# Designed miniproteins, single chains, continued (3), part 64

Each design is a single chain, and the fold is of that chain. pLDDT is the mean over its residues in the fold that is shown.

## One batch from the design tools (miniprotein)

Design m10197
Fold by ESMFold2-Fast:
Structure m10197 (fold): chain A 67 residues (1-67)
Amino acid sequence: SAAVRESRLEVVRRFLLENNPLETLEALLKDEARLTAVAEALYGEPLSPEEARALHEALRQALRDRR
C-alpha cells in the first residue's frame, strides 16, 4: 500500500539524516540521481518519480529546519 511505502521512505529519510554528516547530505541534495540511487539501495526496490521527489523534498526540509 502507499501508506506502507511512505512509512518505509520515512525510515530511509531518518537513516540518512542520522548516519551521514551535513556535508554529505548537502551533496546528495545537489545530486538528485545519486540521492535516488542511495535511497533505492536502502529501500530495497525502485522508487517511483513521485516517491523520489517526496524523499528529496522531505530531506531538504529537514536540513533547513536544523539551521
Scores: mean pLDDT 81

Design m10198
Fold by ESMFold2-Fast:
Structure m10198 (fold): chain A 76 residues (1-76)
Amino acid sequence: SPAYEALVDAVAEHLEISREEARRLLETPGEPLKGAGYFVDTLGIPEPLARRVARHLLEREIELGVKKLEEAVKKV
């Protein structure tokens, strides 16, 4: 996704790490959800990009939560 690649670039540049390391960091399982403000304050990235990071992480958690709810409903 072009939006995702832009996030990888922003994280890599601000943390001074490789794109591969930035991608791995964003995709690491078990990372707690971070709000956009946290990424602005911690990584110093522009608010629109920080919002995209927070959105991608939130969407991923919602997808996982929906799957768990679907599994639970099948047991009723």
Scores: mean pLDDT 65

Design m10199
Fold by ESMFold2-Fast:
Structure m10199 (fold): chain A 90 residues (1-90)
Amino acid sequence: SLAEKIKEIMEKNLGKPVKEFVDELSKLLNYKREYIEKALTELAGISLDEVLKKSHYRPILSALAFLFRLLGEYEVADALRKVELEIPDD
């Protein structure tokens, strides 16, 4: 499923620059990198040169779900929200 692929990319890029995560996610979702980059920096407040941590998961998924819902991409927004809801409160 799309949600499983999103989780795989997040786990694969843990400990790597957020920029690399953005590159892989933009390919998976078939959207311009700049849209995802703006969502992370403007809505989630996360810099692209930061190291991806588990604490970034909720803000990233929330910001992207909001962006894709705004763009009318409800299937993508719902998949992102599903992944967000599966993250433990640890």
Scores: mean pLDDT 83

Design m10200
Fold by ESMFold2-Fast:
Structure m10200 (fold): chain A 97 residues (1-97)
Amino acid sequence: GEEALKLLKEALKLVEEGKVDEGVKLALEAIRLAGADLTQEQADLAVEIVDKLIEQGRYDQALEVARAVIDNAGDNREILDRASALALKAIGARIEG
């Protein structure tokens, strides 16, 4: 629980600082560590990371993080809808750019 949250906060900071590969690796580790126990706060941070990756043109990495969130969202429709929307946005941007 708490460790995954700390890793996601650090991952977001790394992505915002342009350390994309390191930030993505840490985000994926945090999501895997949380697993089925992915909290709303952890999911919100993971979705924010996906959005930042899309803003930076890192569409493949955005899709990888979004997919990990979807795989661990369980029955949380709000998280599933948000992560799925961002995944579709990343796919669209990759095709058009």
Scores: mean pLDDT 82

Design m10201
Fold by ESMFold2-Fast:
Structure m10201 (fold): chain A 61 residues (1-61)
Amino acid sequence: DEVADRVADLIRRGDAEGAQRLIAEEGMTPEQVARAVNRAQDAVTDEHALAIQRGLRRVAE
């Protein structure tokens, strides 16, 4: 979904604050957060972005 794509983009940029804020503002479900994390996975090239992805994955569980 469009919201999950926006969160995935923020994760790829390493914007942890922006990702967390958007999740809260949109009232995203754990399933939607998991989709965003999975979409970011293919573009994760930075250790910082990977750490953000791991943190959000734990929230989605």
Scores: mean pLDDT 73

Design m10202
Fold by ESMFold2-Fast:
Structure m10202 (fold): chain A 109 residues (1-109)
Amino acid sequence: SENLKKIAKELGIPEEVYERLLEIFPQEVIDKLNVKTTIIDIKSIVEFLKNLGITTAEGFIRFAKLALEKGYIKSPEDVLIFALAALKVLPEEDWDRVLQTAEEILKKL
C-alpha cells in the first residue's frame, strides 16, 4: 500500500481513487510494485496512449482488450499499471469506467 500511495502521489492521482484501487487489487499485487520502475512503465504507456490519440474511456477500453488479446497484459500487475496510465491520460469523468474495466480484466486473468 505504501508503494501504491507513493506512485499515486507522483502521478497526481487523488486519495479517493487510490483507495478504490486498494479495493480492486489484491494486496499481494500492490506489494509487488517497485515504485521507480512502475513510474517509468506508466510514463511509457502514457506516451504510447497519447501517440495513438486515445482521449476517451471507450478508446482506452478497446486498447486494453486488444492488449489483453495480444499478451501485453499477462498479470494482475500489468492490469494495475495500465489502469494507472489511463487515469493519468483520461479526464476525471472517465475514471469510473477505467476502474470498472480494470476489475473486469483482472477477473479474466
Scores: mean pLDDT 82

Design m10203
Fold by ESMFold2-Fast:
Structure m10203 (fold): chain A 62 residues (1-62)
Amino acid sequence: MEVEEIAKKGDAKKGEELGRKDAEKGMKLAKIASELYLETKDEKHRKTAEAAARAALEARGV
């Protein structure tokens, strides 16, 4: 599944899995999801952005 599709669905669990597997894609997902949250004000996008960013940072060893 493409990064944009996960972000649009607000699938925090898939966002976490992607960030853990690929930190670069996880950070890209977090950015897209945060932009969607600003546009829609839907909490699912904020949660997806946070989950993807946390998993990506953990994968990078920070």
Scores: mean pLDDT 80

Design m10204
Fold by ESMFold2-Fast:
Structure m10204 (fold): chain A 80 residues (1-80)
Amino acid sequence: SSGVKSLIENIKKSKNPELSLTFAIFRLVAKKIDRELAGELSPEETRKFEELLKKARKAIENKDIDTAIKYIAEAEELLE
């Protein structure tokens, strides 16, 4: 999607891609919580989201920016 493409471009152009990725994760967690409170997330979607964020965090720890972007983008699409 165009939103995912913009996210990737903005993170790559950031002065601190690691911090930008961490901020993106916080934003996604907040959105997930809002959807859970509204009853809009299935248990399967919740588990898949948590798995994607775990993989994204591990990629950030390993300084693998491209892999972190991939998992964050997949998590964002899951919440659409």
Scores: mean pLDDT 81

Design m10205
Fold by ESMFold2-Fast:
Structure m10205 (fold): chain A 81 residues (1-81)
Amino acid sequence: MLSPTEQKIKEILDEIIEELSDHTGLVAMLRYLASHLSEMTPEQAIAGLEMIGQIAAETLSPEDYARFQAGLDRMKAILRE
């Protein structure tokens, strides 16, 4: 069973993946992170999200990046608690 923290992160990841379905590389990175959350420390998960965020900043439109970054910030806030 997923912890409440892992469940919240999964819900945010699923929302982002649906919004970014046309961005196959970013979707693959997010799915990889989601599938390995239980094997990562919070610090490793945050580092992974920050790396994906940097790639998204170079790849996405400003509007899509703003929505993506909001989702990443929500996930990082949950992981920092």
Scores: mean pLDDT 76

Design m10206
Fold by ESMFold2-Fast:
Structure m10206 (fold): chain A 67 residues (1-67)
Amino acid sequence: DEEEKKLKAMAKVREAMINSEKVEKETAELSVERLKEEGYPEEDIKFVELLTENDDPNKNALEAKKL
């Protein structure tokens, strides 16, 4: 179900936020592409994109929380 996929995507983003200092750009980019291919909601995709936008993981986490 799309709802379950959305929960998984959000869980992964949440995990990235918690471990912001350890987030790898490759992993985050793969997540965005993967989410698009599997038809995840735009909300999840946007959230992951924000998480990878800045070099400061703490700022990325704060911006992601606003969504």
Scores: mean pLDDT 59

Design m10207
Fold by ESMFold2-Fast:
Structure m10207 (fold): chain A 82 residues (1-82)
Amino acid sequence: SAVERAEELLAPRREELLKAAAEAFGISVESLSKLPRESLVVYLAMAAALLGDLELAREVAEILRPSDPAAARLIENAVEVA
């Protein structure tokens, strides 16, 4: 699935991205980890953009775009403000 492909791309930086997302969005790491997979990959991709990894964020947005264009837009918005 698109979500599984996004998770694989985010996996090498998952711990760092969880902490960055928790700080940026005011959500605990525990609460983020309880989100549906579809939601968690969006937060992690937005965190990647905020940490300066614009290529990773854009690649995840493109993977999600055909099935979830709203998720792709959220990630692209994070890229624009990073």
Scores: mean pLDDT 87

Design m10208
Fold by ESMFold2-Fast:
Structure m10208 (fold): chain A 97 residues (1-97)
Amino acid sequence: MVVVTQSPKEVTVKEGGTATLTRTVTGADSPVVAVAFVLSKDGDPERGTVVHITPADNPVGVLKNLKKEDSGTYFARALLADGSVAYGEGTKLTVVK
């Protein structure tokens, strides 16, 4: 069973600031190829936009120069070598002025 965990669960950042997201992938039967962070405005990770990609060996995604439009839920989407995809529970990001 593939499990993707994310931290933090919730983060608030000032406009122009930086948010750091961390992810872990466990229980994968195939190697992790990459993990994307997907911005979802409606809370559905499948309808999100890929905003950042981390290589398999880098668990940390850094989102820089954030705008109010970047507010939403960010899901880690792990792509495995067998073509399967697994999602984290999401990080709610709020950008304030």
Scores: mean pLDDT 82

Design m10209
Fold by ESMFold2-Fast:
Structure m10209 (fold): chain A 85 residues (1-85)
Amino acid sequence: MAPAPVDAELAIEALRAATEAGGAAAGAATALGVIGAAVELGLTGDEERARADAEGAVETARSTGSEEAERAAREAAEAALAAGG
């Protein structure tokens, strides 16, 4: 029911990259979007909401201007969606 350990590692990396590029608020928003996607799929099975949360995380990371943050957020979001299905 909880995400696999690999999802937590990817979510932490996305948090770190977004925090370094855009500060604590950007890091927190990115991490919440990734976690939100995993939780939405795991608790409700709502794929549309899970995708929206995942896309929000990637957009937040992209808004920092860091390609590294965007890539880390995308990898974490894809892993969260895969683990929930």
Scores: mean pLDDT 76

Design m10210
Fold by ESMFold2-Fast:
Structure m10210 (fold): chain A 99 residues (1-99)
Amino acid sequence: MEEAAKKILEIAEKLRPKSPNPELVDSLIQAIKDAYKNKDYEGLARTGIRLAGMAIELGEKDLAQELVDIVRKLLDEHDFPSKEALRREVDRLEAQLAA
């Protein structure tokens, strides 16, 4: 949890100045902090997916790939109700990165 949350937070901070909506990034940063505090792996994975989509839209392919890799690891190591739905979202993001 700590390493994944830290990496996602660092990427969110890098995306903030590049975003047309910094308020959205601020809300995602808060979601990362809340997920870490509550050990909410599902919330952390969902926030990582949203940030990866944002990174793709901003042309930040390396940051998006790093987020996808972190989220895949979270999904592989943990079990939660939305796991399969989140795996499908990660697969879609990875397809966009490969294009």
Scores: mean pLDDT 84

Design m10211
Fold by ESMFold2-Fast:
Structure m10211 (fold): chain A 68 residues (1-68)
Amino acid sequence: SLEEQAERYEAQGRAALAAGDLASAERHFGKAIELRLKAMQAKGASNDELAEEYQRLTAERRAALAAA
C-alpha cells in the first residue's frame, strides 16, 4: 500500500540521517511525504486537509534535518 511504502521511505530517511547522509535523508523523507499525501487523497481527504498535513510533515522533516 501507499502507507507501507511511505513507512519504508521514512525508515530509510531515518537511517540516512543517522549515517550523516543529509541528501539521501531529504530525498527519502520527501518521497514519504508524497506517498502519505497520496494515501490521504485516495481516502477522500479535502484540499485543506492535504495542505495542513503537508505543512505539518514538512515542518517536522525540516526540524529533524536541521537538528542533524
Scores: mean pLDDT 83

Design m10212
Fold by ESMFold2-Fast:
Structure m10212 (fold): chain A 56 residues (1-56)
Amino acid sequence: ARPTLPSKETLRDFLKIMFKKEPSEDAIEAVAELLASADDDESVLKEISKIYKQFS
C-alpha cells in the first residue's frame, strides 16, 4: 500500500494535538517535506519533534 500524503490542514491538527501548540507554516512545510522523503521509522518521529521545536 502507498501512503497518502496528508494535507497541510491534517498535519497542522496532528502537530497541534501531539505538541499542544499550533505549528508555524515553516514547521508544517518542513514536516511535509520530511514525510515525502523518509521511510516509516521511529527516526522520522524524532526528526518531526526537532523540526517543530526549531521553528516554533
Scores: mean pLDDT 66

Design m10213
Fold by ESMFold2-Fast:
Structure m10213 (fold): chain A 97 residues (1-97)
Amino acid sequence: MEFSEEAKKYKDEAIKLAREALPQAEANRERWRNGSEEDRKVYEMAEEAEKILEDFLQKELGLSPEEARLVARTLVYGPRELADKIAEYLQKALEAK
């Protein structure tokens, strides 16, 4: 898939922010996974959302499976301020491709 240089830059920024958000996203994921019955329901929904996002990011933005998992996990479980910025960069990458 051939992307513009602008789209590539936005993808790189999203991946960079996702790497920064990953430790907190993993901690949040673990909290939901090991929580109450209600927390586990949220975890199950979040895991399904992560799978959908991983597939979308690979197909629409050409992310590798590892990059797609990193970004999807941080969008689902990461701190909201970082997840929002990641989503903004992904939207810009989609518009610039």
Scores: mean pLDDT 86

Design m10214
Fold by ESMFold2-Fast:
Structure m10214 (fold): chain A 92 residues (1-92)
Amino acid sequence: MKEEEQLKEKKEKLEKEADEFAYDGTDELEEEAKKLVEKGDVEKAYELLEKKYEEARKKFEEGAKLDLGIASKFGAAAFGLRKIAEEAKKAL
């Protein structure tokens, strides 16, 4: 059915987005946060990480409606962002 093909395509797109967010996206964000900490802008680093954590949380909720595996990838990204925030706090 066309509906099955549309759901499969949507799932594949969301899975690619989850992979980018969980692996590549967190690395870039970590580098950006570290640069802010080096400048002494620890507060801005926290704001950046908090916004991205909220994005990951919303994507987790969206993914959970389609596939638990996709949701798990966004959950891993959110966990990574929390660790970066804790590391930034230690630098203060």
Scores: mean pLDDT 66

Design m10215
Fold by ESMFold2-Fast:
Structure m10215 (fold): chain A 86 residues (1-86)
Amino acid sequence: GSEVRRLLERTTTVTEEQLEKIKNSKEYNPEYYEAMKAFAEDPREGLKLLAKLLGILSEAGVDELYDLILAEASAEEVEARAEALM
């Protein structure tokens, strides 16, 4: 579906507005900002950095979720698998 494509586009095209909002938040976390910035250049590596910061998902788990998104799995399937891998 189109929703999976939109989700992939949102993770592969982190907007300047989203990065600016994170940077300007009262709870600014420089590690989180760097992870989100990495998403704009390499979404797979950005996901691995975010997973490490949040203490969730192994690198293999991130690879599995990202491969599901690339295979055009539904957003529901990706979310369910993410919960199972946490």
Scores: mean pLDDT 64

Design m10216
Fold by ESMFold2-Fast:
Structure m10216 (fold): chain A 104 residues (1-104)
Amino acid sequence: SELAEFLARQLKRFIEKLKELLKKAKEKGDEKTAEEIEKAIEKLEEALEKAEEGDVDGALEGLEEAIEKLEEAIKNSKDPELKLELGILVGIMRIVLGVARLLK
């Protein structure tokens, strides 16, 4: 499925971006935000496995769960820059989720 391949590529990009943001959260001692980002990464890795298997619905469920964890991370963070970067990423994730749902 072209949609599953597209989704796998986007999920890989999201995982790499979140790994960078996780490193920043840990360096700043923002332990609670780091924990929520780690949970989001786990959900995206599960979503990626589903996308690579051609399970679009499973991939979208995992992406939605990751968004929820990142919204918790945004709420809990004390770092304005980290909040902004997480917020931008969540915005992009929501666009990908919405577009993918319209196309399936």
Scores: mean pLDDT 90

Design m10217
Fold by ESMFold2-Fast:
Structure m10217 (fold): chain A 107 residues (1-107)
Amino acid sequence: NIEKIKEVVKELIGAEDEEIDEAIELLENGLPEEIQEKMREILDWLGKNKDLTNAIGKKLYEVFSKYKDLTEEEKVLATLVLLIVAAKRILEGKETIEEIADRILNV
């Protein structure tokens, strides 16, 4: 279960195991406000471009489809972990939102 979620997130964004483990821990123990705010900013940015949002959604579906026994709950969890990792990378100045979107689209 958790290992498949890690593999999905690694494939979509090139995340390290440590980034994923930290994102899961934050999700279980309560997300800091700063991370919640950045996650909302990412979603708002996507909401301004319907075509980009649809393209990212299709790519997520494509990657999830490679994992035959991945449940709907696990897909939601993988998406939340992905969003937390993205938010942290942006906050740490490691990547822009545009760079992260480009990584997902080029999977």
Scores: mean pLDDT 85

Design m10218
Fold by ESMFold2-Fast:
Structure m10218 (fold): chain A 68 residues (1-68)
Amino acid sequence: MRKYLEEAIEKIEEVDPEEGKALREAVDKGAPLEEIADLAAAGISAAYEKDKKKGEEIRELFGKAFEL
């Protein structure tokens, strides 16, 4: 779980540092799952706009992170 979430955040930071930082801060402070999910969706959307392949990889990583 945590390793997939961390990898997803790192990939978002590479594509959109601002969105990645916001998500990392939310996770670190133990924000509600709804807030983390909203920030994850925003990061995935930003990544898709810049790099569709990275956007798909990030989406799959979040799927793995929240399945466990």
Scores: mean pLDDT 78

Design m10219
Fold by ESMFold2-Fast:
Structure m10219 (fold): chain A 90 residues (1-90)
Amino acid sequence: DLEELIRRAEELLERAREALRRGDREEARRHLLEAIRTLIEIAKMIDLSREDLLRFIGLIIRAIGHIEDGDFEGAIEALEEALELLKKNV
């Protein structure tokens, strides 16, 4: 169910933000990795244009880079932008 996956992605990003606010960086990382998996699953279910698919891939790569650098705020922002791009195409 596409709507359930979108809601799950929103919840995972909120949980990541809350974990980060508490200083629980390990929990934030887990939620961000699960959000990435969920966003990729959503992208596979919708027919993205080549331009939007490339933009989506770029945002996911950017989010992974931010996670590896320990910049979880940057990762959340990139994944929130990726989710909005997907929602525009539903």
Scores: mean pLDDT 90

Design m10220
Fold by ESMFold2-Fast:
Structure m10220 (fold): chain A 102 residues (1-102)
Amino acid sequence: AEEELRRLVEEILARTRPLAEELSRSDLPTEVKAMELARRVAELLREHADPEEVERLTAELRERARSPAEVMALADEFLREGADPFAVVVATLEVRLELAAA
């Protein structure tokens, strides 16, 4: 588990670095840069999460949350209830990106 997590973090950092460097040279607002990085991280993490669990948690977040703060509160609840951490992170990032675009 710990070694798998370490390898996953290293993979995400390596695969996210080119986008981070491109965005650092951009005149885009910091919030927009953060959203693009979050989108890339969510895409990469989705490869390691159960797709059915991601869709279930994403649907529940879309129905119950109206703000980023509410998304985080529900994500914390899911983690306390023993949901897959990768699925929770992916669903949380995707719904927060949707709310930021609205």
Scores: mean pLDDT 80

Design m10221
Fold by ESMFold2-Fast:
Structure m10221 (fold): chain A 87 residues (1-87)
Amino acid sequence: RPVPSPEELVALVEIAAARILQLIRQGRLDEAIAEFRGFVEWLRPLLSPEVVARLEAAVERMRTASAEEAERLVRETQGFLVAEIRA
């Protein structure tokens, strides 16, 4: 399989973030965490270990977060990841 372009990777991040946010808004936080974790594992070979570690830390923070905090964390992580991909 060809490695995704930076533009394709940004689009995939935006799609994943939208799906995770929808799950949070539906009160399905455990499923949102599972989806986020699965996406991080898929990204692992495409990103630096330092970026992956930051994503893993965000997933762990969601476990104890309120819905509002989880939504904010997902949005902040999306912005960080998009910036890293475009750098």
Scores: mean pLDDT 84

Design m10222
Fold by ESMFold2-Fast:
Structure m10222 (fold): chain A 66 residues (1-66)
Amino acid sequence: QGKKITLKAVKDYTAKGPLELSLKKGEVITATVLFVAEDGNLVVKLDETGEVAIIPSKYVEILEVK
């Protein structure tokens, strides 16, 4: 199973596709990493909803990996 990760949005991001997650600066997201896409974006399962989402790596910082 994937690693648990805590991410913080470093700036606002508007989702460009149905699987992308929109972010507000300062938002904290907890998820399980499923894989890292070829473009470096994170494909995760969100802890809160259990849904799969794509998070743009340039718009987040990693706070914690378990």
Scores: mean pLDDT 79

Design m10223
Fold by ESMFold2-Fast:
Structure m10223 (fold): chain A 86 residues (1-86)
Amino acid sequence: NLEELEEAIADLIIFQHEVNEVEPVLSREEALAIVRKRLEDRGLEDELARLRKTAEGLEEGIKNNNDKEVTEIQKKELELLKKALG
């Protein structure tokens, strides 16, 4: 479902902006616009491949990290990525 994928990627972008303290805070509408532009520019398959690579890097980072706060943030990002990927 493309709509569910768009929403899941938008949630991921919002989370990444919050973690990195990027201001101003993205609205859902702004995040969805970013997602839709990425899908238009790259296509669905290329964006899914990029998200899969990001998820693999996060899983590897979690396994090698002993910092509880960093691990919790990475786990939340990974959960959002897995939701987007199905």
Scores: mean pLDDT 77

Design m10224
Fold by ESMFold2-Fast:
Structure m10224 (fold): chain A 68 residues (1-68)
Amino acid sequence: MQKGVSLLVAGRILGAAGESPEEVAELFRRAVDAFIADGMSRDEALAYLERNRDRLPPNLQRALELVR
């Protein structure tokens, strides 16, 4: 859980700083893998990533689409 959250936070910070959607998506994929290792399904991990999607910058929203 903590590893997945740390990767998610890092992805959000880098996305807010203007990193490419592809770079951010790689961190989000690693977060999903960490959440799955901690007992979440893929769909649950993706839903957790997409919490407050409406409040995220457009490049972070594009990164979330690349993870799906």
Scores: mean pLDDT 77

Design m10225
Fold by ESMFold2-Fast:
Structure m10225 (fold): chain A 89 residues (1-89)
Amino acid sequence: MPSEEEREHMIAQLEERAPEEVELARRELGEEAARFLAETLERALELLREGKVEEAQRVLLRAGAWLASRYPVEPEVREEALARLEAAL
């Protein structure tokens, strides 16, 4: 289990990146995808604040996979979005 400091660092990283990722999703995938991502990132942050780090990571990874399957975009755009989500974990 990560320490409180490690968990706080994960929260800070995700909070910093979330607005940029949501805006990028809005531009590339549309409003529905951006809303889904925003809600998912908020859920992951809630789980991290509760100390449920593994659950938060699973939520983020599943959301990335769902977006990749539902919104067929150029592979390059999809890979970049997934890589950024993984980097935030």
Scores: mean pLDDT 72

Design m10226
Fold by ESMFold2-Fast:
Structure m10226 (fold): chain A 75 residues (1-75)
Amino acid sequence: SATVERLRAAVLTALSAEYGREVTWEDVLADPELREEAERMLRTVRAGARVRNAEGLADHSALVAAAEELLRELA
């Protein structure tokens, strides 16, 4: 899904900015700290809270579905 990939990219961009290095999805899957931070971001999106720049990616229902899909990948 284009929405899932856009949301994944947004999460990775945010993590890369926070940690001052390029963070890949493989890094998130391997590192418990990165996984916890990614899960926190995705749970915020799923809860329908206003996340800067996330609302421009898709409608609310599509963002919730994309967040649930990415949370399943992290489980």
Scores: mean pLDDT 79

Design m10227
Fold by ESMFold2-Fast:
Structure m10227 (fold): chain A 58 residues (1-58)
Amino acid sequence: SADVQALQAQIAALKRELAEVQEQLQKETDPRQQAILGFRAAALDTEIALLEKKIAQL
């Protein structure tokens, strides 16, 4: 359905953002910024999981 296609597109975009955040985290040397990036990565993972769960219900 169109809803599944839209959710898959959102998941793909969030996975790209997660990969970018993970690259930044690997290069970051400041502990405070590492914590911020780690929190952002966790938030993106949570959103991806929520959208994948929505697809499973459709």
Scores: mean pLDDT 89

Design m10228
Fold by ESMFold2-Fast:
Structure m10228 (fold): chain A 75 residues (1-75)
Amino acid sequence: SEADAAVEALLARLREYKARAAELGDEQTVAALDRAIARIEALHAASTDEAALTAEIEAARVEIDAWMAARFAEL
């Protein structure tokens, strides 16, 4: 489904951010990204509304991208 594709794309992006944070030795960001991954996986497993899930995933992606851009600029 479109929602499943959006979830998979965001999880892949979070794992890429986590790998970069780990390479930089940023253990706090790695831990925060692990929590974000777990939250997205839990949201996906609990959701029964595809449109609502897609909207929440897109909102989360925007916030995560902004957070990571700011965080990596500090390192």
Scores: mean pLDDT 85

Design m10229
Fold by ESMFold2-Fast:
Structure m10229 (fold): chain A 82 residues (1-82)
Amino acid sequence: QEVVQKLAGLSPEEVLELFYEAAKEVIGEEKAEELTEEVRKETEAETTGLAVYKMAVAVAGERYGPEVAFKIAEKVEELVLE
């Protein structure tokens, strides 16, 4: 619940920055940059950080599988709750 409320309060770009940092720790800098740019393109019409986050996790799961998507999601939660 706290994570959802905080993500809803963030801008799309703020969520993309958090997602990049989380993905970088899980899949490395180069792959995280490529993944984050794909999410940015997929979410151009989104106005809320929460909507961007949901799409980011879905795209990560499609590209790298559910285990990697879950690890990235856990890292985003850690960063948001700091």
Scores: mean pLDDT 82

Design m10230
Fold by ESMFold2-Fast:
Structure m10230 (fold): chain A 100 residues (1-100)
Amino acid sequence: SSELIEKAKKVLEEIKKLFEEFLEKNPDVPEQVKAQIERAIAIIEKAIEKNELPSDEELQIIDDALTALYILLLERKDYEMAKRLEKLAKEFSEIYEELK
């Protein structure tokens, strides 16, 4: 469905913006988490540029980055950003279940 693909792309763009906002505000992020987030951003950028959805393997990389960031946000007590991430992760999961 073209509508589902457009919704998926919009959610990916919002996830990318949240990742970029986090990295800008948190220069002290652990290198492992930063690497996971930067890899996810690169995948999202390529999907948008090519007008293609990420592969299942690339979607797993994005999901792993979301999980790593969520844990870090809870450890840092950034509950506002954690809530934003949780909403985006739920929207991401729901859209990709419909695309399978």
Scores: mean pLDDT 86

Design m10231
Fold by ESMFold2-Fast:
Structure m10231 (fold): chain A 85 residues (1-85)
Amino acid sequence: SDADYMAVAEEIAALLDPRIDELAEKGGDKMITLLQNLQQAIRNKDAAGAARILREIADMLKELGYDELAAELEALADRFAKLAA
């Protein structure tokens, strides 16, 4: 439902919004592009697209040493993937 979609989107925003500037600085242009694409997918209610982008962000975060944040984003990606199914 739209309410279930919005609940997951709000959890993602609560997790990422405080870190957006830090993630952009550490991840560079590739991270900035992924964060922008994630915002677009969420705005378009593209749960499958958002799940794919979250997994790609999580992979970059693992390379940067943010293992805990990466695991949280993978869990949110799984929730979006189930919502898209």
Scores: mean pLDDT 85

